# Designed miniproteins, single chains, continued (2), part 46

Each design is a single chain, and the fold is of that chain. pLDDT is the mean over its residues in the fold that is shown.

## One batch from the design tools (miniprotein)

Design m5563
Fold by ESMFold2-Fast:
Structure m5563 (fold): chain A 86 residues (1-86)
Amino acid sequence: MMYTSTVTIRGPPGSSRRQSRDIAERARDAALQAGADSAEITSVTDTRATVRITARTRDTAERSGRAARDAALQAGAARATYTISS
């Protein structure tokens, strides 16, 4: 079975779609570096982005989701959260 971590990102006030995408790409890359089997940007708008992460274990899904959240915040996201489902 696969675990899915969903990362939701809010851009800073006055952000552009490009800025939201850049933040989402940093989050995606951080998830892959943390050991995710896959990470995909599922949506991008001027104010928000979503990244879907899959992993074989809950522990990896949690670590990848946390890494993606932290990378988004470091890249200038106003808010980033992750949730895990199986």
Scores: mean pLDDT 85

Design m5564
Fold by ESMFold2-Fast:
Structure m5564 (fold): chain A 68 residues (1-68)
Amino acid sequence: SVQQGAQRVQQAATTIAKNLGLDDATAQKIGDKAAQVFLQQVQQGQSFRDAFQKGLQYALDEAKKILS
């Protein structure tokens, strides 16, 4: 389901942020926002795969900005 996809993006994005060295609270916020990006992309007609990729890309970009 779309909701299960959002949960998977949240989990993956949170894990990526934590592995890059961000604290748990910051990583969780990034994960939550990545899930929102995923849901927005699906609502705009993007494929599930493309929406998932954009959610993860958000997490990477946000972590990079914080760590810079």
Scores: mean pLDDT 87

Design m5565
Fold by ESMFold2-Fast:
Structure m5565 (fold): chain A 114 residues (1-114)
Amino acid sequence: GKKEALEAGEKGAKAAKEAGGKGGEEAGKSAAKEANKESEGGIGGAIAASSASIGAGGAYFGRKLGDKEGAESGERGALSAGGGGADGPGESGQRAGKAAGEGAYKGGLEGKKE
């Protein structure tokens, strides 16, 4: 539900922040991919997917400015996707927001491995 989307977003944001610029970029990409998979069929899901995609773009450009900027952009993107999905209409928003947060967490961890 709404709480799960918010908690996933916070977990993803923490992972993106700790992973640095490359991890923030990968967190953003993974969040956008996972949100878009769960967005099909609902307006709330479309809002969460759009927020995640904007966050991914921000993390990409942030990384070009520096590791700190990339990490901070990834953190903001994960929080915005999770929160936007939680506040979105119906279960599709909550589902896509949770998927975005979980995707950000996975991408952040993958960024840390290199």
Scores: mean pLDDT 71

Design m5566
Fold by ESMFold2-Fast:
Structure m5566 (fold): chain A 65 residues (1-65)
Amino acid sequence: SDRAEILRRFVERELAAAYSDPAKRHRFEKAVANREEIAAIFAELLGISREEALRALDEAVAAVT
């Protein structure tokens, strides 16, 4: 969905900044470790399925790494 794509782009930008900065790398690591919980929160906030939110997060992580 368009909302899942917006989520993917937003998270990708945030994770890219965190991943490239050693001082912020811990934020990236925490996001990966808590991806299911984060996906559940975004699914509720955006009115999309948890599966769509998880896919968006996983795609954002893959794009950064």
Scores: mean pLDDT 79

Design m5567
Fold by ESMFold2-Fast:
Structure m5567 (fold): chain A 80 residues (1-80)
Amino acid sequence: SEEEEIARIRDFAEAVLSLARHYGEEKAVQVAEEGLKRIDEATSAEEARKIFLETAQRVLELMSPEAAEIVRAAVDVLLG
């Protein structure tokens, strides 16, 4: 269902936020928190997926190379 798909995308966003927090990247944490809020406001799975991908890209840009590799691997696994 669409509700289940949005919930799954939200779980992915929370995982990205947890990684950003773990590595102490303040700007990446802020972007991830903003993305999660926008996903909560999404009215469709397509919108939630778009927000997630934009958020993940911005988080990767703001993290150190080491932390960015971990986030990229996590995003790749979660999205297939």
Scores: mean pLDDT 79

Design m5568
Fold by ESMFold2-Fast:
Structure m5568 (fold): chain A 97 residues (1-97)
Amino acid sequence: TPPILPKPPEHLIELIEMVYETSIYVLSKQPNLVLELAREYIDYGKFYYALGDEEKAREYLEKAIALLEEALPTAAPEQRPQYEALLAEARALLSQL
């Protein structure tokens, strides 16, 4: 369980959201950056989990899972353990919601 931290001010939350959404947009334009995009979705889900926003946390974790499950069959053998590790992490976090 992550430590209970004071909620950031709203303007800082909006700035962090803008940074994540910009990163996701840039990564989503690159078909070979699936692992990087999935990590970004998981991190954004963790951010919302830490804020207590279970709905948005679930949304981004489910996006990571869907992306990884779709890409896993065509992933290079050397990358498959990384895909499986990220899937396990996203599913474990989702189960805590």
Scores: mean pLDDT 85

Design m5569
Fold by ESMFold2-Fast:
Order: sequence, then structure tokens, then C-alpha cells
Structure m5569 (fold): chain A 91 residues (1-91)
Amino acid sequence: SRVAELEARFEELRRELEEKLREAQALLDQGKPISPELLEELRRLVEEVERLLQELVAAATAAGDFRLMIERGSEHSMLLMRWWMIEKEQK
């Protein structure tokens, strides 16, 4: 189904973003700057995850799956918070 396809893609991108966030955090923990390339990759992934989540929420709403909407929204909020913490450390 479309919901299953979008959910699988969301999980894929969520894992990729989580790995890149861990990489950036490890650099900060070592007192090293995050490369411009890694920051741009993180920004791109955040935007892609946001777009995909909107599509997933719309598809889940049409299917009447409100539980999926809540779960995926929570995961997205957690990733955004980690990204904002990283952005804050760059200032």
C-alpha cells in the first residue's frame, strides 16, 4: 500500500539522518567543527524527512490510521530536536 511504501521510506531516511546526527555529535564531543558538507547533508535530510512525513500523514489520515500519524510525528520531533541542538552548537 502507499502507506506501507511511505513508512518504509520514512524508516530508511530516519536511520540515515540518525547516523549523520551521531557523526556530527561525535565531532562536537571531540571539540572539532562539523564540515560544511555534513551540515548541508543534514539540512537536506531534515527537509526530505519533513516532506516525506507530510505525505505519510496525509496517506495515513486518508486510511484512518491515526496511531501511525502520532508515532511518526513523535519520531520526527525527536530528530528535529537533535538537529536544532547541533545547529545551536555551530553558533
Scores: mean pLDDT 78

Design m5570
Fold by ESMFold2-Fast:
Structure m5570 (fold): chain A 58 residues (1-58)
Amino acid sequence: HMKKTKPLTPEQIEKSREALRKIAETLRKNVKPEDLDEALKVFPKETQEEIRRILAEE
């Protein structure tokens, strides 16, 4: 199996943070804490972890 590096640019990091904040806010408004795990299943594991971190900080 080949390993490919995908470096993040500052622009990509900023876009990612903004997108995750929008997702976290949408989940906070529309999804109950008990349903959060189900809602997050549509996202990759790394994205799920970042959203949970943002929600914990809010």
Scores: mean pLDDT 71

Design m5571
Fold by ESMFold2-Fast:
Structure m5571 (fold): chain A 86 residues (1-86)
Amino acid sequence: SSQLIKQGEQHFAEGLRALREGDYETAAEHFSLAAQYYEKALGKDSEKVGRSLLMLSRALRGAGKDEEADKLYELGLQRYGKGSRE
């Protein structure tokens, strides 16, 4: 759905803004929402889902949630890689 992709793009952009401002909790919320909207539109193994999870990992690390960040980094790389191949 074009609408779901637009919602994902909106949340991804808001996540990037929050990340630049050092608001890691708000950034994580927006990147999580971006991943959810992109997954609904494109499937879990998509480049946009992978990128959103990689940025979510970065935001979580900024918030001091290192273990959760590491898990999402690995997941994001896997989803990004599959999306780029298929």
Scores: mean pLDDT 88

Design m5572
Fold by ESMFold2-Fast:
Structure m5572 (fold): chain A 86 residues (1-86)
Amino acid sequence: SLGDLKREFLELVVETLSLISEALKLAKEKNDEEAIKKLQELRDEVSRIFEEFRSTDASPEEVREMIERVKEIKEEVEKIKEELLK
């Protein structure tokens, strides 16, 4: 249902922002300025997607596209975090 898609989207946004916060702490501890900048850009992109979601009467297809966009950001954050842990 559309409600289930909206719930999945919101849970994914919360998880992704939490992961970005963890990765930012690691990047700051390592003084990795490029990682800090990239993570801030990814955080801003998630915030932009969330604002689109809030401001638009999104169709089920639009919510699925937003979910895929946030999943791609989450995957990129996971890769950055993995690299920071090396």
Scores: mean pLDDT 90

Design m5573
Fold by ESMFold2-Fast:
Structure m5573 (fold): chain A 103 residues (1-103)
Amino acid sequence: MKKEKLEELFKRLKELDEEAKKAAEKGDREKIKEFARRAAEILLELLELLGAEPADIAALRAMLDAYINAPPEQRQALLDALDATFRELLLEAEEKIEKILKE
């Protein structure tokens, strides 16, 4: 049921990683930024598919919006908070990922 969607999301992430590596070889920082943004959206969709609480998904989206609109002096702190929250949710989802892939 969720396996096909999970496989499609992983496929899109792998394709973005390959494109990001090509952009890095060319020194194209703007393309790397765009791929990072696209990867973040795919990862949010992955967390939602794995049953992350709607409030947690909303909090991550709010943090991302705050980061984009923040003055430069606040951006690093907001990025650090976003990264920490995202890592925590992924760690909680790890067992669910393993169960989906084995079923």
Scores: mean pLDDT 69

Design m5574
Fold by ESMFold2-Fast:
Structure m5574 (fold): chain A 100 residues (1-100)
Amino acid sequence: SSEAEKLREAKERIVEVAKEAEEKLKKATSVDEAKQIVAEAHKRIMEILEEAEVPEEEKKKVEELFQKALDSKTMAEIKRYFYLAMVEALQTLEKLLEEV
């Protein structure tokens, strides 16, 4: 279905955002730089989920994890919550794909 195609495309786009952000985060030398990378990924991921018509309740779970990353004070916590946000987004799309 066209809905299943939208969800598959969203999943592929999120994986690309994750790979790009992960590469930049490996090179990041400060908490401020890491937060800028996560903020850009956050904006792109939320746009992808909106375009894929992901329910607001599921988007809120991803949003909360990104906010935890951006509120973190250490590089390790920023990376941890960013990783959890990416996993949550991908698992949400996988679950929705099983429903179509």
Scores: mean pLDDT 88

Design m5575
Fold by ESMFold2-Fast:
Structure m5575 (fold): chain A 78 residues (1-78)
Amino acid sequence: MVTVTGTVVEVHENPRVAVIRADDGSLYTAVLAPGSELPAVGAKVTFEGEEIGFGIRGKLTADGKTWDAVLLPLPDFS
C-alpha cells in the first residue's frame, strides 16, 4: 500500500483529472472515474492505493469525500 498526501492544484473535466502537488514537492495526476464529482482546487488530499505497474490505483480523500482514482506521476520540468 502507498500513501500520498498533498494539495489539489488543478482540476479538469475532460479528461476528469485532479493534479496534486504532494507534500514532498512531486506532482501527480489523479484520473477520476467518469461522472465523478471534482475535488476543489486548494483542498488537502490523501491518496491510498496499490501499485499497478504504471501508477497507483486507490482512493483519493478530501473534505470527507472519497473518489476511486488512479494516481500517475506527472513530470515536473520547473
Scores: mean pLDDT 78

Design m5576
Fold by ESMFold2-Fast:
Structure m5576 (fold): chain A 74 residues (1-74)
Amino acid sequence: MPSKMEQQLAIMEETLARLEAARAAGASLAELVAIGREGGKQLKSLGPIDYSNPEFQKLDKRIKAVMMEAMARA
């Protein structure tokens, strides 16, 4: 059974992959926001993330970069 940390990492990695694929396909800001919100809901259901862990910091930074680029285009 995956740990809470493993589940949180998997959700963040899946959310990032979906955001990168959608951006590459020319998805709208609204579509990217919807993907981010779905990932965020899944993470919130598992409880708080330990951001002292460098793996979470790395994934959070990458997700934010995709969203910031999308917002800059809007």
Scores: mean pLDDT 81

Design m5577
Fold by ESMFold2-Fast:
Parts: sequence; structure tokens; C-alpha cells
Structure m5577 (fold): chain A 88 residues (1-88)
Amino acid sequence: MDKLIEEAAKIHGVPKEVVRKLVEEVRERGGPTAQQLLELIDEYRREKGEKMAYLMLNAWMILQGGPPLDPEEAERAYKTLRTLVEQR
């Protein structure tokens, strides 16, 4: 996990501790449903902007053991998540 946190921090130009804190937030509040994950991401997006929302989505991917997403990949994933939630 630490390696994925370091990679995400480097890609997005933020301190590793920021990514680590977001991983903890997603672990505690970002599930188990897609709706709960989207609500948490949207909260961060409203308060801290799109960059923080994309970092939040990266934190979820890290928890799944997935590779870190660059900003374009994170934007596409966010749009997909929103569409899936809105269809339910």
C-alpha cells in the first residue's frame, strides 16, 4: 500500500500524508456502496475542488489494490461512478 500511496502523491504533486489521510477517510466512510463513495467524493469536491475529489478516487483505487490514476483517468472514473449511481 505505501508504494501506491507514494506513486499517487507523485502523480498529483501532493504530500504522501495527504494521500494516506484520504485512504483512511475512504476506508472509514467511502463504502460499502457506490452511493456512499460518491457522496464522500462530492463533499471533498465541493469544499476543496476537483483535484481533491480525484485524489479521493485514487485513495479508493489504492484500497482495491489497483494502480494510481492520473488526473485524466481519475476524471473519467469519477464520471463513470456518477453515471452508475444516477442510474440506480
Scores: mean pLDDT 78

Design m5578
Fold by ESMFold2-Fast:
Structure m5578 (fold): chain A 80 residues (1-80)
Amino acid sequence: LSPEERRELEEAVRETEEQLRRLRELAKRHPDEKVRQEALERARRLEEALRLMRREESLGGVRSVGEAARRLVEELESLL
């Protein structure tokens, strides 16, 4: 990776990690146990995907995981 591509990858990873952290906090606070467990499971799978995409140095992949996490955050917020 070029220095610019590496910076973009690092920023995308940081943004995605922040969204995943927010997702976990919202999931833990959800009053419905089934919704909470499903959201935490989806968060776990997205965390695994982020690790794989980061290892492959896939900027598009990292951003896709971040977008999925953001959408799930919005979904959970709309349920609260």
Scores: mean pLDDT 84

Design m5579
Fold by ESMFold2-Fast:
Structure m5579 (fold): chain A 73 residues (1-73)
Amino acid sequence: MNPWVNFLADELVQIAEEDSKGSAANSVRYFIEELQLPKESILEAFKIAEKKVKNKVKFLTLKQEALQVLESL
């Protein structure tokens, strides 16, 4: 597994559990544009994060915002 997938997953969990605004969409953009992470790896990071996250409602909102970024790229 790409180590950046686990890093992004952990970051997404932290964003969902802490009160961080707009960070998930920005993180996804950064990983695609700067680190050239493939879309499949971004989706895998969301699957990993979803299993770990406590605040499911906030996570679903962040996931939808991040998926809009994926579709725009």
Scores: mean pLDDT 75

Design m5580
Fold by ESMFold2-Fast:
Structure m5580 (fold): chain A 75 residues (1-75)
Amino acid sequence: MENEELLLEQTFRTLKRMLEEIKKAKTAKQIEGLINATKSYVDNVKKHLSEEYRKKLDEELAKFEKEAQKILEEL
């Protein structure tokens, strides 16, 4: 349980860093690539989490995707 919480926290920090990289991206292709890479990373992390923590991660991923989509639309 504690180890899953630490993994979740580390993953949330990674999502924040990936969003900052998306803000620096200059093309739609770069942004889409970063979104896809982040989703693949999250899917891999979910294999190590219980159902409860997977739901929390899915919620944070949804927030990430929403913000990334806004950046893509403003490009």
Scores: mean pLDDT 83

Design m5581
Fold by ESMFold2-Fast:
Structure m5581 (fold): chain A 83 residues (1-83)
Amino acid sequence: AREELEKKLEEYGEQILKEAEEMKKKGASEEEILANAFDRLEQEKEEAIKFGIELGLSEEEAEQLANKYAKKTLEKVLELIEN
């Protein structure tokens, strides 16, 4: 249950990072890239919570894991913007 949610959250993070890289390649501003990342993370948090509940996790546990991985993904997007 927990491992399946963690893998799904890692996949979400990789997808958001790929979108950020593509936006940067197309000449999007740092503000546009960051805004998109925040919007995507908010959307994926809702889906991750639903998925976690389907796996038998509590809503609170699923939310805590989603927030942890969202923070890691945002840190990677910020690193991409700085480079």
Scores: mean pLDDT 83

Design m5582
Fold by ESMFold2-Fast:
Structure m5582 (fold): chain A 68 residues (1-68)
Amino acid sequence: SREERGLKVREELDKLIKEGVPPIDALTILGKKYISDEVRKVAREVGEKLRKIGDEIDKELQAERAAR
């Protein structure tokens, strides 16, 4: 389950931090270890769609400001 994966990731994060690994580096290691290539693909695709939506919103806001 997502909860079980979350707990496992938190336990490994705490272990890495206790061993002296900086939190950002520990999160990078765990991200590479626990995210499958398939999940990374989906995450990239969703991220690209969200970027496109943001760009369209910015474009509309600029057009509205130019009309004032």
Scores: mean pLDDT 70

Design m5583
Fold by ESMFold2-Fast:
Structure m5583 (fold): chain A 139 residues (1-139)
Amino acid sequence: MTPEEFAKKVREVIAEIEPLLTDIERFWALAAVSLLKKILEEVSPETRAAILQVLLDGLKRVLKLIEENKPISEILDALRETGDRVVEVLKEAGLSQELIDRARAAVGYLGRIIVSLYRKDKQKAIEFVKKLIEILEEA
C-alpha cells in the first residue's frame, strides 16, 4: 500500500465515527493521519514495514483489552508502549528528532481517539480498531 492509499483508507474509517467525535477529537484524528502519512513518506520501505508491524501488534493488543473490558489505564499503557516502540524503530533507523516527535504526536492523537470511543461506545471502539487492523494487514 502507498502512504497516500493508507491515509485515504484511514480517513474513510474516521469518517464513519465522525458523528461521535467533538471538534477537538476530529482535529486529533485528522492530525494523526496527516502525521503518519508524512512519516511513512520520509522513511525507507524496511523502516515503513517495521512501523506498520509495530502499529498492527499494538492495535491487536488494544483490541483484546477493549473486548475484555479492561480499565482505560491498561489501554493507555498499551497505546503508550506502541508509541515508544515506533520511536525506537525511528531512532534505530537514524531518523531526525523532528520525525520522532511527529511519530509520538501521531500515536498520541490516535490513542486519544480510541480511548474517547471506548468511553462513549465500546462496540464502536471495537469496530474502529478492527478496521485499522484490516488496513495495516493490507499495507
Scores: mean pLDDT 91

Design m5584
Fold by ESMFold2-Fast:
Formats: sequence, C-alpha cells, structure tokens
Structure m5584 (fold): chain A 56 residues (1-56)
Amino acid sequence: MELAKKAVALLDEALKNDSINAEIEAEVFDLLDAAGDEATKAELEARMHAHKGIPL
C-alpha cells in the first residue's frame, strides 16, 4: 500500500532524472517486498527492463 506507492514514486523520480543505479533498484525492491504487492513488483521490474533496453 504506502510502501508500494513509495517504491513507484522513487523509481519514477530516478527514471525521470536518469539517476537509476543499483542502490535505488535495491531500495525499490526492498519496499515492494515489505509491501507484499506482487503485481506492482512485476510492473516495476518490466519498467526497469524497458529502461535497460532488455527485450521481453
């Protein structure tokens, strides 16, 4: 819930500013794991893969 929203906001800010790195990725996933929101976790993983140019 709140943790999942915080993870989304953190990732959005990092992608917008091109500041994504391993530390931010780890913090985002830690928040998602604590929230237990599997759907949001899958969505954010897909967004990170798209940013890195990895095909599905």
Scores: mean pLDDT 72

Design m5585
Fold by ESMFold2-Fast:
Structure m5585 (fold): chain A 67 residues (1-67)
Amino acid sequence: MEMVRVRVTVMGGSSVQPVIQAIEELGGRFIDIEFRYGEPTVIVAEVPKDKIEELKKVPGVLSVELL
C-alpha cells in the first residue's frame, strides 16, 4: 500500500486525540504535532494514499495537505 506524508490541520476548539486515532484506524502512522501560538494545530502523519479522502471527512479535520 502506497503511504504518503500529510499535514492535517485541526479545527480550532477540536480535540487532537480523535484525529490521531482516526489516522491510525485508516492504517496511517502519527509522526509529529506542530504547535504555533495563535495558529491551528497541525498533525504530521503518513497515511495510505487511497485513504486521504476519508481522512478529510473526519470530524475536527479542517484540511489535509500532501507533503
Scores: mean pLDDT 81

Design m5586
Fold by ESMFold2-Fast:
Structure m5586 (fold): chain A 80 residues (1-80)
Amino acid sequence: MVDEYLATLSPEKQIAFLETLKGLLTFVRSSTIFIVEKMLSKETDPEKQAKLQRELEKETALIDARIAEIDSRIAKVRAS
């Protein structure tokens, strides 16, 4: 769906769209870290701390992978 839409846009508009998505993902990443670190600072149960840490690592890894994919796509559009 997104790839079909991007194919109809000029290179400049494709880059602008991808940079907007990257900005949103970066904001979500920072917000997720902030919220979970705040929760961890108040949690005294080691098992619950470990669960929160695992979920944070999983979520940030997924966001980082998506940002890397977007960076790769921007680079390809710029090279074209």
Scores: mean pLDDT 83

Design m5587
Fold by ESMFold2-Fast:
Structure m5587 (fold): chain A 127 residues (1-127)
Amino acid sequence: MSLREKILEAFERVKKLSVEELAELIKKTYEEFGGTLSDEKALRLARAAKEGLENPELAEQAVEYTIKLADPLIAFDENSKEVPLPLDVRVEVYFLLANGKYEVAVALVAAHLQLLSKGEPPFALYL
């Protein structure tokens, strides 16, 4: 199965999760990498992700940018114009993809696109 197919399947799975289920998945994934995430932060990230995925244009961008972030030349480029997300977010998405955490990767991209659409600051690094 191609990377695109895995990301599209993950996108469809995230769309079917409740905010609470997505928050728990994000929290569990963060804990697997040795971090801790508060319930409030996990719920905020999950809500932003779900709101972003309900917007068809942001949802399409989230899928395409997530696919691009599998390329380390895009993810780690301090001056990259390919994906309009902060370097720290791009690096975190790359590591999530490298570890098969496709649902959380898509959710993190969607959440940050939603925050940018509202003029809100990005979430702090979780990994």
Scores: mean pLDDT 83

Design m5588
Fold by ESMFold2-Fast:
Structure m5588 (fold): chain A 113 residues (1-113)
Amino acid sequence: MEEARELIVNIVKDVYERLKAGEDPEKAASAGYLKALIYYHEGKITYRQYELVAYFLNKVRELVKQGKSVEEAILEAAKYARELAQNDPRLTPEEVELFEKAFDEIEELVKKE
């Protein structure tokens, strides 16, 4: 479970760094989707973890394309993903806690820059 948290944080961190470097939002999000899909196929994250990461990245992509800053987009998308995880009856309390911790780390990373 702790390894899945680190993998999710690293996917989002890579997408964040790509967007800050001026990469196209579609390309940056696609890189994150592909990494999440590979981790799912390797058994490193669950299918629902893959879906939540994909929903998060799609929301980041949409918000950046609408002209929001990368930081604003990530913080808003993180709130959206947290709400999805908290209201998902398919997730155990431990899986919800893992997502909460992952997004706490993501928000702290973004707020420091």
Scores: mean pLDDT 83

Design m5589
Fold by ESMFold2-Fast:
Structure m5589 (fold): chain A 100 residues (1-100)
Amino acid sequence: SALDRALAIVDATLAWEERELREELARLAKVHSLEEILAWLDQQAAQNRAGLLRLIDDLARHLRLSPEERAQVKAHADARFAAAVAGLREFAREAVERER
């Protein structure tokens, strides 16, 4: 269905962004403090969230999602994004500890 396609695209996009951020966090942990890394992560998360909202709007238009389906995609994306950011913050702490 159109809804299933939208959810799959959101999931794939978030999984790719999380992987890229984990790789960058591992690099940053070698030379930066935890405070600097978390500040960078917060900035990247804000930019990625803005991009995610644009993606949802584009998917709703392209796939002709109903307002209810769009709300479901947004709720799913918001929950997945919040979980990913929490996991990335924890990964950053662990990465810095390993380089200590």
Scores: mean pLDDT 90

Design m5590
Fold by ESMFold2-Fast:
Order: sequence, then C-alpha cells, then structure tokens
Structure m5590 (fold): chain A 86 residues (1-86)
Amino acid sequence: SSMLKKAKELLEKSKEIIEALELVGKNGTELSDEERKKYHELFMEALEELKEEGLIPEDTPSELLPLKLYEINKERLAEAQAILAA
C-alpha cells in the first residue's frame, strides 16, 4: 500500500518533468511567457531536490542541468514502472 502510493507519486512526478522537458525542447520558441515561467519554476524545484539528494555534481555546468534532470527522471520513471508492474 505505502510502497505503491510512493511509486505512483514518483511515476507522476518524473513523467511530468520528462514531458515538460520534451515540450520545451520541441516548442521553446512557441511557448507563452506564462508557460516559460511555469516550466522554469518546475525545473528549478526539481533540480534543487536532486542537488539536496547529492545526485547532481557540484560543478555541473548550467548547460548540462536539463540533460541531467532528464536522465535521472527517466531512471526514476523506469523504477516506478517496475514497482507498479510487480
């Protein structure tokens, strides 16, 4: 019960971040100012959490942060899917 709830929350959160990163990458120039602000805030919150967990190196260049965020969330998505499929 508790494990399944956490896995569902992890699935939803990682999926949201991945979908947002893919949308920004595809349509960045077509996004409204409100959409850009929303996604920027989402990414900054997610990056702060990963930094606190020690999953992002201290010296990571800012240009690589979206790639790191994408890779870690893809791994988390796969983990959550595996738990929910068991």
Scores: mean pLDDT 80

Design m5591
Fold by ESMFold2-Fast:
Structure m5591 (fold): chain A 105 residues (1-105)
Amino acid sequence: MLTPVERAIALVEVAGLVSKDEELVKKAKEAIENKDIETLRELMYNTDNASMVSALSSAIYLLENPNASPEEILEEFNKDVDKLKELGPAKSDKEMAEKIKKLNK
């Protein structure tokens, strides 16, 4: 099983393939390796790419909860999905990114 750091890096790299923001991926990976949660939060709030916001949010959760079980991680994910459904449909990637950011206030 991957460590929380390895899992966080994998999430950001996968989101990076969709977003194609190589500079954001590089900065996020460096912050994850340094366990710099403040930098990860700043990167998350400054991007309008929904996939990157989601990956950075998940990376922060994994770093703040390194001993979380797979079941606890899944429960948190399901709660976030339910909150997104309550916020209604997004018409753009930017709008979806803003919705995901609201879940992490």
Scores: mean pLDDT 75

Design m5592
Fold by ESMFold2-Fast:
Structure m5592 (fold): chain A 58 residues (1-58)
Amino acid sequence: ASITQIAEILYSAFRAQLEPLLQNEAAFNAFLEQNKLLLSPLKRTQIFQQLQQLSQSQ
């Protein structure tokens, strides 16, 4: 799946949990680890950026 598709799926499924985390990349990474979402560091950063864009567009 593309980074955009992964970000959209995560935002739809976990929006309430993710919104407060979008101000802190370390907190977002902790959320991924807690939910055992195994992603490379580069993909984590890309997904974080896409989630911030989705949050801005609602």
Scores: mean pLDDT 77

Design m5593
Fold by ESMFold2-Fast:
Structure m5593 (fold): chain A 87 residues (1-87)
Amino acid sequence: TNYEKLFKKAQTLLAEGKVDEAIEAYKQAIEVAKKENASPEVIAELYYKLGRLYELTNKLDEAKEAYKEALKVNPNFKEARDELERL
């Protein structure tokens, strides 16, 4: 799907060290995934990855919000819960 292309773009940008561009690509992937009715597990994973990238750029409030959104979509997402509790 279109969100998968944006997700792959974000992963490529992250591998290249382009963290801010990767953040924007993940935000776009989340928006498209929601519009395309992707599974809750996919949407939660995208929010989780966005949260991790916000932590890398020391945007801790944005990271907390991304992890909360992941848990709102998938309440059983242990990794997102653990990161939110750590922050």
Scores: mean pLDDT 86

Design m5594
Fold by ESMFold2-Fast:
Structure m5594 (fold): chain A 70 residues (1-70)
Amino acid sequence: MELTPEQLKELVEKLKKEYPEVYSKAMFILFQKMAAGETITLQDASDAIYEAAKEVGKLDEVQKLVEELR
């Protein structure tokens, strides 16, 4: 399900405070896409956050944050 811009903003603020390693990894993924000349969509941002959470081992925690925004 696509997050609204407001929900995505709230998620990013929570990640910065509670799971900064997930935030940093997600920003790195998005930076790589931007450096390759790709346009970043809301779906790309959501996918980057989930991938970062999976790589850091915080997927369940991030999924709980997403559910709280619904």
Scores: mean pLDDT 78

Design m5595
Fold by ESMFold2-Fast:
Parts: sequence; structure tokens; C-alpha cells
Structure m5595 (fold): chain A 96 residues (1-96)
Amino acid sequence: MEGLELADEAARALAEGDYEKAKELARKAIELLEAEDPDSVYLGQALYILGLALYKLGDYEEALKYFTKALEIFTKNGSKAAELAKKKVEEVKKKL
């Protein structure tokens, strides 16, 4: 699945400290995953990775938007990742 592969590449770029590349790859992953299954846990993961990249770049307002979207998807799927996304939402709000 191309969207999932791009999400994995975005996660790798994030781990390597290449936040601009992580942001670009995560945005592409989101576009593909939304078209394929807008309720997928993989879409939640891509949204969360984009949030992390934006947070590292200091784009706190935009990071909050994507962490909130990831939280909605993870909650809908019953994923334990919802708790991690919720903590990031709270963390970002303290920066605003």
C-alpha cells in the first residue's frame, strides 16, 4: 500500500531529524490513505507523524490540528494510540 509505505518513510525521516522531509512524506501519505480508507488507523498514524514533524519545526498551531485529527481517528478505531495523541494535544496547547 503506497500510502502506508510513505507513512513508514515519513516516520523514518522523523527519526533521522529530517522534519521537512517527514512533513512532505506524511502529507503525501495522508492524501493517499484518505482516498483509500478515511477511517483507517494508518491514516491516524500518518496524521500523528505530520503532527510530530510540525511540532519539531515549531508550527504548534498546525501540529495541534493534526494531533487532534489523529486523536479522532484513533478513538474511532479503539486504538491505544488515542492516549498518546491526547497527550500530544495537551503538550502542544501548553506551547500556545
Scores: mean pLDDT 87

Design m5596
Fold by ESMFold2-Fast:
Structure m5596 (fold): chain A 76 residues (1-76)
Amino acid sequence: SPEEKSVILENTKELFRLMGETSDEMLRVRREGRAKGWSEEEIKRKIEEVVKEGHQRAQKLNQQTQQQLQQIQQKL
């Protein structure tokens, strides 16, 4: 349906935005870590944390999208 298509397109847009934000944060962590004299291991650990948070946000968005699609299906 047009409603389902709209929900999927919005989810896709939000996922791309989140991926961009996660990439920017990874770059910030690397720059900040170098400026502060962190070890490569400390920088790696912080980057892994950023990636993990990004994955969790993506999973939450997908769950919200699934709930919205279920609500639309209930109207059918």
Scores: mean pLDDT 85

